# Designs tried in a protein design run: designed miniproteins, single chains, continued (4). Part 76

Each design is a single chain, and the fold is of that chain. pLDDT is the mean over its residues in the fold that is shown.

## One batch from the design tools (miniprotein)

Design m14797
Fold by ESMFold2-Fast:
Structure m14797 (fold): chain A 83 residues (1-83)
Amino acid sequence: SLIESLSELELRVLEVLGKHPEGATAAEIAEELGISQRTASRALNNLERKGLVERFTGADGRTRYRVSEKYFEEAARAARAEV
């Protein structure tokens, strides 16, 4: 499945974004995970290409990221497979 193909870093980024439904910047994700902004941005770009994350511009003009509808579908499928 798509979720099973994700790296440990990509899964950690998705976990952080799941806690911030309003969206988060690459800097905020990097700070929460204790990684560089470069590393966070690479993971976010990979997740955006996979359709699991959406990029948007916040009211403050900063680039923010949030989980997509596809992420909720994939997460729900993974949860049902364990139950």
Scores: mean pLDDT 80

Design m14798
Fold by ESMFold2-Fast:
Order: sequence, then C-alpha cells, then structure tokens
Structure m14798 (fold): chain A 55 residues (1-55)
Amino acid sequence: MMTGSQLAGLAAKQELLEAGAPEEVAEEVRRRISAQPTAEEAGKVGREAFAKLGI
C-alpha cells in the first residue's frame, strides 16, 4: 500500500525523531520525501535534509 517514497519518508521521520528533531521538522521532511516520484529521488532528498540538519 505504501510507495517507496512514502516508506523512505516514514523512515526519515523516525530517524529525525530519534535524533531529537522537533515533530514539525520531522513531519515536513517526511512530506517532502513522500512527494518524490521515485524511491531514488526520495533517498536523495532525505540525505540532503539530514546533511543540512547535521545528522
């Protein structure tokens, strides 16, 4: 039922919350990743978001 992008978004949100990021920030990153057309693009957006947050 979930796309690869949606699954990647949920995984990124979980990692951000475990790293102590605010719920609002983690949810925004999840939405952005989930909106990507492919799992590869979703992974790239996730890595860039984590790099910017220093995680």
Scores: mean pLDDT 77

Design m14799
Fold by ESMFold2-Fast:
Structure m14799 (fold): chain A 57 residues (1-57)
Amino acid sequence: MEEDSYELLASLTDEQIARLVEGTRGGLEAAGHDPAARLPTIEANLRKLVAEAKAKV
């Protein structure tokens, strides 16, 4: 199950990463968080995870 997650992460394009980050905006707003403060950190962390997943595949 976790291995499938790494394969999925490794297959993500920059466009797909941006779409996933943007999808998180609605959830952050619903939870009462500031997306402008949170989204840059979330995007940086997601891009790092994708790069690490690509290195493992």
Scores: mean pLDDT 75

Design m14800
Fold by ESMFold2-Fast:
Structure m14800 (fold): chain A 70 residues (1-70)
Amino acid sequence: SALEKAIEAGEEAARLAREGIRAGDLEAAEEAVRPLEEEVKENAAKLNEEEREKVHEHVGALQAENAELY
C-alpha cells in the first residue's frame, strides 16, 4: 500500500541520514536520502490525513533521533 511504501521509504531515509551523520558526511547523506524523501512525498500524496499523520509521527520520531546525534 501507499502507506507501507511511505513508511518504508521514510525509515530507509532516516537510516541513511543517521549513518551519514555518524560518518561526518552530511552532503553524501543528503544526496542518498533525496530519492527516498521524494518517494515518501509521492506516496504521502495518495494517503488520507490520518495516514499522513501516522507517517509523519513515525518518520518524524526517527528524524528527531538523528537530530540529537548532530
Scores: mean pLDDT 78

Design m14801
Fold by ESMFold2-Fast:
Order: sequence, then C-alpha cells, then structure tokens
Structure m14801 (fold): chain A 68 residues (1-68)
Amino acid sequence: GPGAKSAEAAAKAAAEGDAAAGASGGYNMRLWGQHNPEMAEYGYLAARAGAAGDAAAAKEYGQKSHDA
C-alpha cells in the first residue's frame, strides 16, 4: 500500500516537473485549461500515480486525460 514516503516522493516529483516545465516553456496549464479542465486534472493524477510507482493507475488516468 502507499506510504508517507511514496506520497512525499510523488509531491516532490510533481513540483519539480511543474518547475522544470515552467522554466522550459514546454508546458502551459492555461492552454490545457482552455482545452478541457478534466484533461489537466487527469494528467496531474496520472503524473502523481506514475511518480508513486502505480503504473496501472498512471495508465488509467493518462487514458482519461487523453480522452477528455
């Protein structure tokens, strides 16, 4: 099951990914929000699940983000 270390690692990975994307200009949450707010939310959940090592959840949320 998930532990505090996994949750902390997921939060850190999400924050670092967001910071790196912002710095590179390669990721724009405003564009994702204009496209579909659900797409942005599922994309975030997929990234968190992947960082936590839950490959099944990451694929499921990633697919929902793509289909949104």
Scores: mean pLDDT 60

Design m14802
Fold by ESMFold2-Fast:
Structure m14802 (fold): chain A 85 residues (1-85)
Amino acid sequence: STVTVSATVTTAGGGTSTSKVGKVAIGQTAVVGVDTAAAVAVGEKVTVTLTNVTTGATATFTGTVAAAASAHQATVTFDSSSVPA
C-alpha cells in the first residue's frame, strides 16, 4: 500500500517552509525532497511535518539535512513509522 504525503520543512529561528507531495509505501523507509526558500546546510537540523493527504493526519519529527541538490533544495530522510495514518 502507498500513502500520499506532503512534507513541510521549517528551519530553526523562524525560517522558511515549503512543501512537496510524494508517495510513501507503508512499512518502507523513504526520502522526501523539499525545496526551501532559504539555503540549508548539510547536517542542519530541521523540523519536518508530514501530512497524509487522504486523512489529514499529521506527524512532526526532527530531521537532518542529508544532501542539497541546490541552494534551495534539501533532502530529509524519514522512516515509514513517521508517516501519519
Scores: mean pLDDT 58

Design m14804
Fold by ESMFold2-Fast:
Structure m14804 (fold): chain A 76 residues (1-76)
Amino acid sequence: MEEKKKELEEKIKRAEKVIEELKEKYSDNPQVLELLEKAEEYLRKAREALEKGDLESAEQYIKKAERLLLPILARL
């Protein structure tokens, strides 16, 4: 259980770092910034879920953030 929680915490940290880098890269693109803000909100909710011990909800919110980031990372 502690290992799973740490693994999810690591995923949140990695996603947060990616969002910071993308915010700098797309600072003049309001549509991308809006998606990045939404992804940050999901990561915040994931952290709240981890604090409550709700690993299922935390994982769900991380996946929602990842889905928002995927097309931005692909840059297609």
Scores: mean pLDDT 81

Design m14805
Fold by ESMFold2-Fast:
Structure m14805 (fold): chain A 77 residues (1-77)
Amino acid sequence: SNLKKAEEYLKKAIEALRNGDFETAIEYAQKAIELAKDNPVLRAKAYGILADAYLQLGKEEEARKYREKFVELSRKA
């Protein structure tokens, strides 16, 4: 299912983030969000990864944007 694929991409994003591959983490987290349209918990986790990865790349505006999306969805989930 699309949800299972989103979970697989989220796992790959987390692995990439842990390995310091921040651009790959962003790519997989974005794929997870696309597939997890109706799952706020999974989308929140993906936005958290995007925020962390962008912060590590020095892209503070993008990091702030995704941190805000993470916080919003975390309160609704």
Scores: mean pLDDT 86

Design m14806
Fold by ESMFold2-Fast:
Structure m14806 (fold): chain A 84 residues (1-84)
Amino acid sequence: MKEAEELEKEGRYLEAGRLYEEKALELEAEGRFAEAAEMYRKAAEAYDKAGDILSSVAAYIRAVGAEFMSTLPEEVQEKFRTRL
């Protein structure tokens, strides 16, 4: 995600983390849990660099949850995603 990567280059890690989380939520709504997990991990790394340990840990827990969801049958995944 170019915008979040640019914010990281500027040292704006909290804003980068928020953009990664926003993208992860969009991917979860689409049922793309594996990609959402990757975005949550990037958010966790950005928050860690910002010194926001609580947000970093929370984002990492969400990443693990999304990775778990990606291993479930598609029918079960749909039950837990945000609907349009």
Scores: mean pLDDT 79

Design m14807
Fold by ESMFold2-Fast:
Structure m14807 (fold): chain A 85 residues (1-85)
Amino acid sequence: SEAEEYYNKGLEAEKKGDLEKAAEYYKKAIELDPNFSEAWRNLGLVLAKQGKLEEALEYLKKAVELDPSDEAAKENLEKVEKELK
């Protein structure tokens, strides 16, 4: 799907260390498929790496809401919640 294409572009941007471009591509994947839980999770992770913890929290909460079995999303949600002080 077109959403999967943007998600894969996000993964390639992360491999190159381009967190801004990765976030842009994951946002496009979410726009095309709002239920794409992996895109919400990876956007949250990228935002956390950029120090945008409040934004990361929102995206990780949505990822867990869409897929409660996503352990990576749950673990990183807990981590971001602890870092917000």
Scores: mean pLDDT 89

Design m14809
Fold by ESMFold2-Fast:
Structure m14809 (fold): chain A 76 residues (1-76)
Amino acid sequence: TEEAKRYAILAGASAGLALISAAVARIGGESEEEIEEAEKKAEEAREYAKKAEEAAAKGDAEKAKEYAEKAEEAAK
C-alpha cells in the first residue's frame, strides 16, 4: 500500500533526525543528561520506525500511521 509505505518513510525520517541530533549532542559536548535524553529519544523513535516498516510490509496502513506518529513524537 502506498499510504503504508509513506508512513514507514516518515517514521524512518523521524528516527534518522533523532539519531543525528543525538550524535550532534555527543560531539558538541552537551551535558551527560542532555546526551542521554537525546539518545533515549533516538532509540524510541527507531523502535517505532521499525514497527512502522513491519506494518507497511504487511500492507497495514493504519498501524504504519500509528507507529509513524509515535516515532515523530518520540523524536521531539
Scores: mean pLDDT 81

Design m14810
Fold by ESMFold2-Fast:
Structure m14810 (fold): chain A 94 residues (1-94)
Amino acid sequence: MSPIELLEEMTERALAWLKSHPDAKPAPVTQRMLDAARRQYEALLARLSPEVQAKAREALRRLRSALPDDSPSYQALLYIVMSIMLQEVMKHMA
């Protein structure tokens, strides 16, 4: 499976999970935790090729649109999920 195909598959699974768990609420987060999650995502993103970066940004937009709101807790959850997905992609690129 290519890095792009793996990222797309993981994105579809994450979207399906969000749709099946509409009552799931993330724990409250601090601004520091949100900033750390965003920085982790950006650092991982920067290590990928431009093509994979473009698909990762597309995945982020799709997942963001599926969230109940744009609260700091959901934004932090999104960056954490994206970071996990990007780390998994990197393992399959080695």
Scores: mean pLDDT 80

Design m14811
Fold by ESMFold2-Fast:
Structure m14811 (fold): chain A 86 residues (1-86)
Amino acid sequence: APAVKEIEFEAKKPGLYKVTAIADKDGTIRVELLDENGEVLGSADVDAKAGEEVTALIRVKKPGKYIVKVTAENGGEIKDLKVEEV
């Protein structure tokens, strides 16, 4: 089954935010930006290698509360999930 991990964060400023994560299996990671109500605002797919850090950039247009949802399609564990302002 796919592995899923979510982080809530507050964007104090509009701009680019960096999402980083480590997957323990090779495969596709899907990164989704959700609003506070769980509506998908954007998504990106990145290819991961086991134990390597992946990076996706997300654009936040307005300050507010958001959720980043990360899905590893091949399952396993998602580690060190972070969201940082660029």
Scores: mean pLDDT 82

Design m14812
Fold by ESMFold2-Fast:
Structure m14812 (fold): chain A 66 residues (1-66)
Amino acid sequence: MQKVTVTSDGDADAAATLAATLPGATVTHQRGWRLEGYASPEQAKKVQATVAALNAAGHGASVSIE
């Protein structure tokens, strides 16, 4: 599995959707939100798509996959 970190200063509801996609992920709410978890390649693609949608909606979001 790949380690995934997502940060955003916007939509907190997206954090819940990502946490449902990544079992065992942790979400913290401080200056927006941060999600950390582990993903399969397919889950990582879903996370990237969600981050792209957040950015398109004007919610500053970034993703790191390791």
Scores: mean pLDDT 75

Design m14813
Fold by ESMFold2-Fast:
Structure m14813 (fold): chain A 85 residues (1-85)
Amino acid sequence: MEEAKKLLEEGEKALKEGKYDEAIKKYEEAIKLLEEEDPNSLLLARALGLLAEAYLKQGKDEEATKLIEKAAEIEKKAEKEKAKS
């Protein structure tokens, strides 16, 4: 988890600097780590949202939409897990 958070921070820095390809690479690396640890985590959903934002900055709206939908699905699963006994 700590490594994934660092990758997200590095990706956000790249995104702010307009280095969208670098941001995408960092977010994809973070997503792989987060999927292995907890495929229903809110942090994974956040990482997918950040990746979608990077794709939107590049004008890749269709790719971004798919990531947003996946993030929303994970958030719904995370909410259900919190409600389960």
Scores: mean pLDDT 80

Design m14814
Fold by ESMFold2-Fast:
Structure m14814 (fold): chain A 57 residues (1-57)
Amino acid sequence: DEARELVRKGIELAREYIEKGDYERAKIIAESALYGAKALKDEESKKEAEKLLKEVE
């Protein structure tokens, strides 16, 4: 499923930007991943995206 793969890649990319200290890009990517996870009803990806957003707040 391409949509689920894109959400998972978004979560991974957001983590990479957090590790690099680029919180602005990490926040945008994590918000996009959260939106996608909610649309797909992917509870695991939703929780991961929410966790990443807390790290950039």
Scores: mean pLDDT 82

Design m14815
Fold by ESMFold2-Fast:
Structure m14815 (fold): chain A 65 residues (1-65)
Amino acid sequence: GEEARKLTVEAAKLASPLADEKEIEEQVKKMTDEELIGILEDWISTTTNEEAKKLFKEALELLKK
């Protein structure tokens, strides 16, 4: 769980560098693993940053284990 959340925060910062890291971390922290899977799938489909997309996919795979 925690490793996937850390990857999600890192990927979100790459996809949106102007976003506040603390806000992203707080948002991700309050989600269940199932809710986070849904958000990650949405972000993977909308993200144009290849590095961020890769990290979102890695986080999603960790949550599915």
Scores: mean pLDDT 78

Design m14816
Fold by ESMFold2-Fast:
Structure m14816 (fold): chain A 67 residues (1-67)
Amino acid sequence: MAAALEAEAKKQGLTVEELAEQLEELARELREEAEREPDPSKAASLYAAAGILEVEAEIYREAAEEL
């Protein structure tokens, strides 16, 4: 797992920890966008996307701690 996450981070010019930070920031931005979205179906999609990014960021942070 760690090797695959390192490869992805390197592909983007980032460390695994930096990638986790970017995913956390993106998730925050999507939640803020969802809160301002007047269409409830679009808001739900943005919340779902933010949730996925939050879980992904958690996985990357955990991997960074083991490196």
Scores: mean pLDDT 77

Design m14817
Fold by ESMFold2-Fast:
Structure m14817 (fold): chain A 59 residues (1-59)
Amino acid sequence: MDYEKEIEELEKRVKENPNDLRAWDELIAAYEKSGNTEKAEEVRKKRRELVEKGQVDWR
């Protein structure tokens, strides 16, 4: 499957608009489907921190 192209597009999307939580979710799914669970976990952590920043102030 052509996950490389999907991952690159989604990486650009989250870089240009970090508030696009849907793009973060799609990026996580793309990494999982490609078998890159380590990257999927890193992206999940970043997404969670973005949500927490909007609610709590990061810490």
Scores: mean pLDDT 74

Design m14818
Fold by ESMFold2-Fast:
Structure m14818 (fold): chain A 67 residues (1-67)
Amino acid sequence: AEKYFEEGKRLGAEGRYEEAAEYYEKAIELDPNYVEAYIGLGAVLERLGKTEKAQEYYKKAKELNPE
């Protein structure tokens, strides 16, 4: 899971948001409780203009870690 998360971060830093989203989704598939992957996915979805979908992933991250 961490390897896909790190690749998503790298792609996001390069501005490759669609590919970054795909790698964050893969991280979530391997670890459905990976809070940081949900946050990362939300952030790149916002960059792609998919604000409502981004909010859904942020909500999921908060549900997994309600701090």
Scores: mean pLDDT 80

Design m14819
Fold by ESMFold2-Fast:
Structure m14819 (fold): chain A 85 residues (1-85)
Amino acid sequence: SPEAQKALDEGKKALENGDYEKAVEYFEKAIRLGGPLVPEAYYLMGIAYKKLGDEEKAKEYFRMAIDLAPPDHPFLEEARKLLEE
């Protein structure tokens, strides 16, 4: 949906700017809106929490991204590597 895409894009901008808590809020919005962007939003939530120093939440979100992602999604390999750390 356009609203979910906008939330994901705003979250990515916040992540690039180092506004990790704001990035989390946008990714939570994308997840609440649902649809095919939800696995990517969970992956990016994991990245944001890792940047915030919350390794346990980061791993939880990477696991959710892996569980929901289509087999061929580009972030899947990186999410698996980050879970093994």
Scores: mean pLDDT 86

Design m14820
Fold by ESMFold2-Fast:
Structure m14820 (fold): chain A 55 residues (1-55)
Amino acid sequence: MKAAIKKINGKYHVYLDGELVGVADTLEEALELAKKYGGEIKKVIEKENGLILEV
């Protein structure tokens, strides 16, 4: 399962396999959402507009 976190309008949008699963006010909350729905975070890839996670 592939997770991505994008910062849009000051909020962190969490996507799993291309679907929006949640929005968080902080990066820490966004990472918790990715872990909750995606399981263990195996890889983190930084991009200009956010993070891509592999779970």
Scores: mean pLDDT 70

Design m14821
Fold by ESMFold2-Fast:
Structure m14821 (fold): chain A 90 residues (1-90)
Amino acid sequence: AEVERLRREAAELEERAKAAEAEAAAAQAAAADRIGALVRAGKAGTPAERAAKLAEARAVGAELRDRLTALDARVAEARARAAEARARAA
């Protein structure tokens, strides 16, 4: 009686995982663009200005790493739950 419900739950969890992967890809692209802009701006400046722009770029990279860690955990949880739902549907 629950097989169709469990299969729908698994499919919804897989779509959540895909959405989180798409969010991760978009966040990586945005961070790469921002880091590139900061590095280019730093090249035109003094050594102190370059150091400041590199520090900003590192901060962007740190924020990206934290966000990717959270998104990876969300993907792993969603896929683990989808696998459990599929196992119960079998």
Scores: mean pLDDT 87

Design m14822
Fold by ESMFold2-Fast:
Structure m14822 (fold): chain A 62 residues (1-62)
Amino acid sequence: MKSAPLSEEEVEELVKRAKEYKKLAEEGDSKANAKLSGIEIQAVAAEIEGDEEAAKRILEAI
């Protein structure tokens, strides 16, 4: 399968982690905001490489 830098399993994992970190950030965890930023960077990288669907799925979770 020709995939962008993220596989389907990797996208699902990032979505799950993004939702968890978003919840922690809403509870006042400043460290969770840094982790969310890291996930956002991975989504932007996927978009730059042409995988708009993967990027959208990850960004919607943040």
Scores: mean pLDDT 76

Design m14823
Fold by ESMFold2-Fast:
Structure m14823 (fold): chain A 74 residues (1-74)
Amino acid sequence: VSEEELEREVLEGLGLMYASLGDKLASQGDLEEAVELYRKAAELFEEAGDLEKAKEAKEKAKELEEEKKKKEEE
């Protein structure tokens, strides 16, 4: 494989790790930290060129941000 392909695989792996950590923190109720982890995952997926996973991570971060705001506003 080319060097650029290896770099993309590393970025995808890091994105998956951050997304997995985000899932764990979200399940524990640490919504603020979970949002940051999903945002990091989305950035890594975008750099890797995996736009589908980047979109999923961004949507998850947005959902958690809205949930956090709803809890604070209600």
Scores: mean pLDDT 80

Design m14824
Fold by ESMFold2-Fast:
Structure m14824 (fold): chain A 99 residues (1-99)
Amino acid sequence: SLEELVKKAKELVEKIEKSTDPKEQLKLLDELLDVISEIRKLTADNPEVVAAADKAELEAQRLKNSLLNNAPQEIIEDHKLLLKKEVEKLIKLVKEVAK
């Protein structure tokens, strides 16, 4: 269900923020990307949600690339903050359409 996917996305973002292990963060990001993909599939008829999912996916991929390229911690923290903002926007929009 969309509600379960929203809860999973929120939990994954919190775990990514708290994690200090790059390998754990990469695994959590892959799980988050899968959740975003499932949300997009279930909300394909809603262009605003699809656009928000695309932005969340872009920020997750940016963070993943930064981790894979051993970017400075400051850059990783900035990307984590941007990811959180875009996932929170996606969650808000999904809650509005699930009514």
Scores: mean pLDDT 88

Design m14825
Fold by ESMFold2-Fast:
Structure m14825 (fold): chain A 62 residues (1-62)
Amino acid sequence: DSLTLEQQSQINKAAREAEEAIRQGKDEEAREILRNKAGMSEEATQAAIDGFKLLLEREKAR
């Protein structure tokens, strides 16, 4: 299925807000943003959070 432009914009904004929340150690806030604002499933939300954490770990280890 194709996402609408509005849905894609909401997902992109939510992803950015969730990444910032994870950077601040607010994992549950990031989960709430992805699940409630982006409409992601629990599984997709967990995968996104794990991905952001791995990216931040690599950023610090650089």
Scores: mean pLDDT 76

Design m14826
Fold by ESMFold2-Fast:
Structure m14826 (fold): chain A 62 residues (1-62)
Amino acid sequence: SKKKLRELILRLIGLKLRLIGLEWDLENLELSEEERERLEEEIEELKEEIKRIEKEIEELEK
């Protein structure tokens, strides 16, 4: 479905923008150990979701 492909692409763009923001925060902000651990966990979860969406897009473009 063209609509589903569009929704997945827009979701992927949003996830990638969030990842850039979180990676910037991790590198540039003075974080407590707890805040850093939470950010690193969120970054890893986000990377896994991005890979899943990219795979789904690839399958739909076949």
Scores: mean pLDDT 86

Design m14827
Fold by ESMFold2-Fast:
Structure m14827 (fold): chain A 55 residues (1-55)
Amino acid sequence: SEKERQLAAEAIRAVNDGDGERAYKLGEEVVLNSTDEEARIAGAGAYVAGRYLLK
């Protein structure tokens, strides 16, 4: 859905901004709530990157 794609885009934006906490939280929300495969892949990437940024 449009909302799922927007959340995935915001999660990726958070990664690019170096905001690991926002990236991981938004990425997790997309993975858990999205049925769109492309959005879920992007969300999973942001989730993983966000967690590493917090290390």
Scores: mean pLDDT 80

Design m14828
Fold by ESMFold2-Fast:
Structure m14828 (fold): chain A 72 residues (1-72)
Amino acid sequence: SMREEEIERAKRLLLEFEEAAENKDEEKGRKVQEEAKKLPREAREEAQALLAIERLEESDPEAAELARKALA
C-alpha cells in the first residue's frame, strides 16, 4: 500500500540521516532532511516509532512489546 511504501521510505531516510550525522556529513544530512520533508508527517512519525521499538527490542523486549501495544 501507499502508506507502507511511505513508512519504509521514511525508515530508510531516518537511518541515512543518523549515518550522515555520525559521519558528520552535513551535505548528506541536509539532502536526507529535504527528502523526508516531502513525506507525510504521519508516515515519518510511524517510521520513527517503529525504529525506536526495533532498537528497544534488543535491549528490553518487554518494553518494546508495551510500546507496540501503545502504537496500535
Scores: mean pLDDT 82

Design m14830
Fold by ESMFold2-Fast:
Structure m14830 (fold): chain A 47 residues (1-47)
Amino acid sequence: HHMEEERKKILEEGKKVKELIDQLNDARRRGASPETLRELEKKLREA
């Protein structure tokens, strides 16, 4: 049954997405350059 494998993948991807969201929010608060913010947003969309 493939659902168990999918569950594990979803949990692992969720951790990566959360890390990217945290990085993006931190960069926004720190006033990072528009280029840096765009790169982080792109990574988040691809995750």
Scores: mean pLDDT 76

Design m14831
Fold by ESMFold2-Fast:
Structure m14831 (fold): chain A 77 residues (1-77)
Amino acid sequence: GHREEVAALSPLEQRVYDYLKLNRGEVLTAAEIAESLSVSQSTVSYALSHLEKKGLVERIPGRKYRLADSVMTSTVA
């Protein structure tokens, strides 16, 4: 079930975060994520800014993003 147990993520932020988890270790632009999620780039950029503030994603030079490095563990829903 959907429940806010971990980081307080909106549905939008959760979609972006889940996509980044599927692409662990990859450096992605907001445009690439937006195309994969079928949402606007501005929508993804908004979610990425919130995820960055939460420490869940890392901003790379050149306005690129990736999942923040973490211990290999299962994500608890």
Scores: mean pLDDT 73

Design m14832
Fold by ESMFold2-Fast:
Structure m14832 (fold): chain A 68 residues (1-68)
Amino acid sequence: SELAELIKKYAEEGKLEMAELLFLQAKEKGKEHYVAMIFGYTRNGKLKEAEELYKKMKEKTKEHEEAL
């Protein structure tokens, strides 16, 4: 996803607020969007934020799979 790549890029540049805005703007969040944001938090030393987002991803992506 182009959006996931942009999220990762901004987060890697230390622009976490922009990465978060792009993540929030995504109408349908797939696993790739969560992974990009988790990676971005990890790269910026935000390990607690990365862990919380990983837990949220597990809940929401599982719900999305069950809807199929």
Scores: mean pLDDT 75

Design m14833
Fold by ESMFold2-Fast:
Structure m14833 (fold): chain A 56 residues (1-56)
Amino acid sequence: KELEELLEKARRVVDLVPESLTAARGQPYTLTPEQRAAMDKAAEEAAKNEYELSKK
């Protein structure tokens, strides 16, 4: 409703800026959120473990 309209506007504004940043980084601009989230979490967990092991 009204709240949803404001939220979408905010997201559109944010989406405008990150597009430029993403291009500058050279990252892939599109990915499935649910699939990426699961993989990203698994990778982050593994990275965290590795980091803690390397930590002195």
Scores: mean pLDDT 60

Design m14834
Fold by ESMFold2-Fast:
Structure m14834 (fold): chain A 105 residues (1-105)
Amino acid sequence: SDVLARAQAIAEGVIAIAREVLEKTKDEEIKKKLEEIIELYRRAAASTDLEELLRLFREVRALLEEALKLAKEKNEDPEVIALIETAIALTETAIAELEAALAAA
């Protein structure tokens, strides 16, 4: 499925972004959320179930939004904030495609 392949590619892309943010941040709460995001998206990359993918992507979106809030509150580097915002945008794109695919089934 094109939707499955794109969702998996987005998960891998967001894992790469999360790893870059982990190298740049010293905040332990942000690090914990990024590590959880990586594990959830590793599960997503191994899944062929679109409903499971949608659940995992929604969980990751919530964690990314919490990480963004913390990054802004703690005056993290603007590059860190931009990377998290990019990860959110990619995750939202995948959620929209997964929701459309499930509605069409």
Scores: mean pLDDT 90

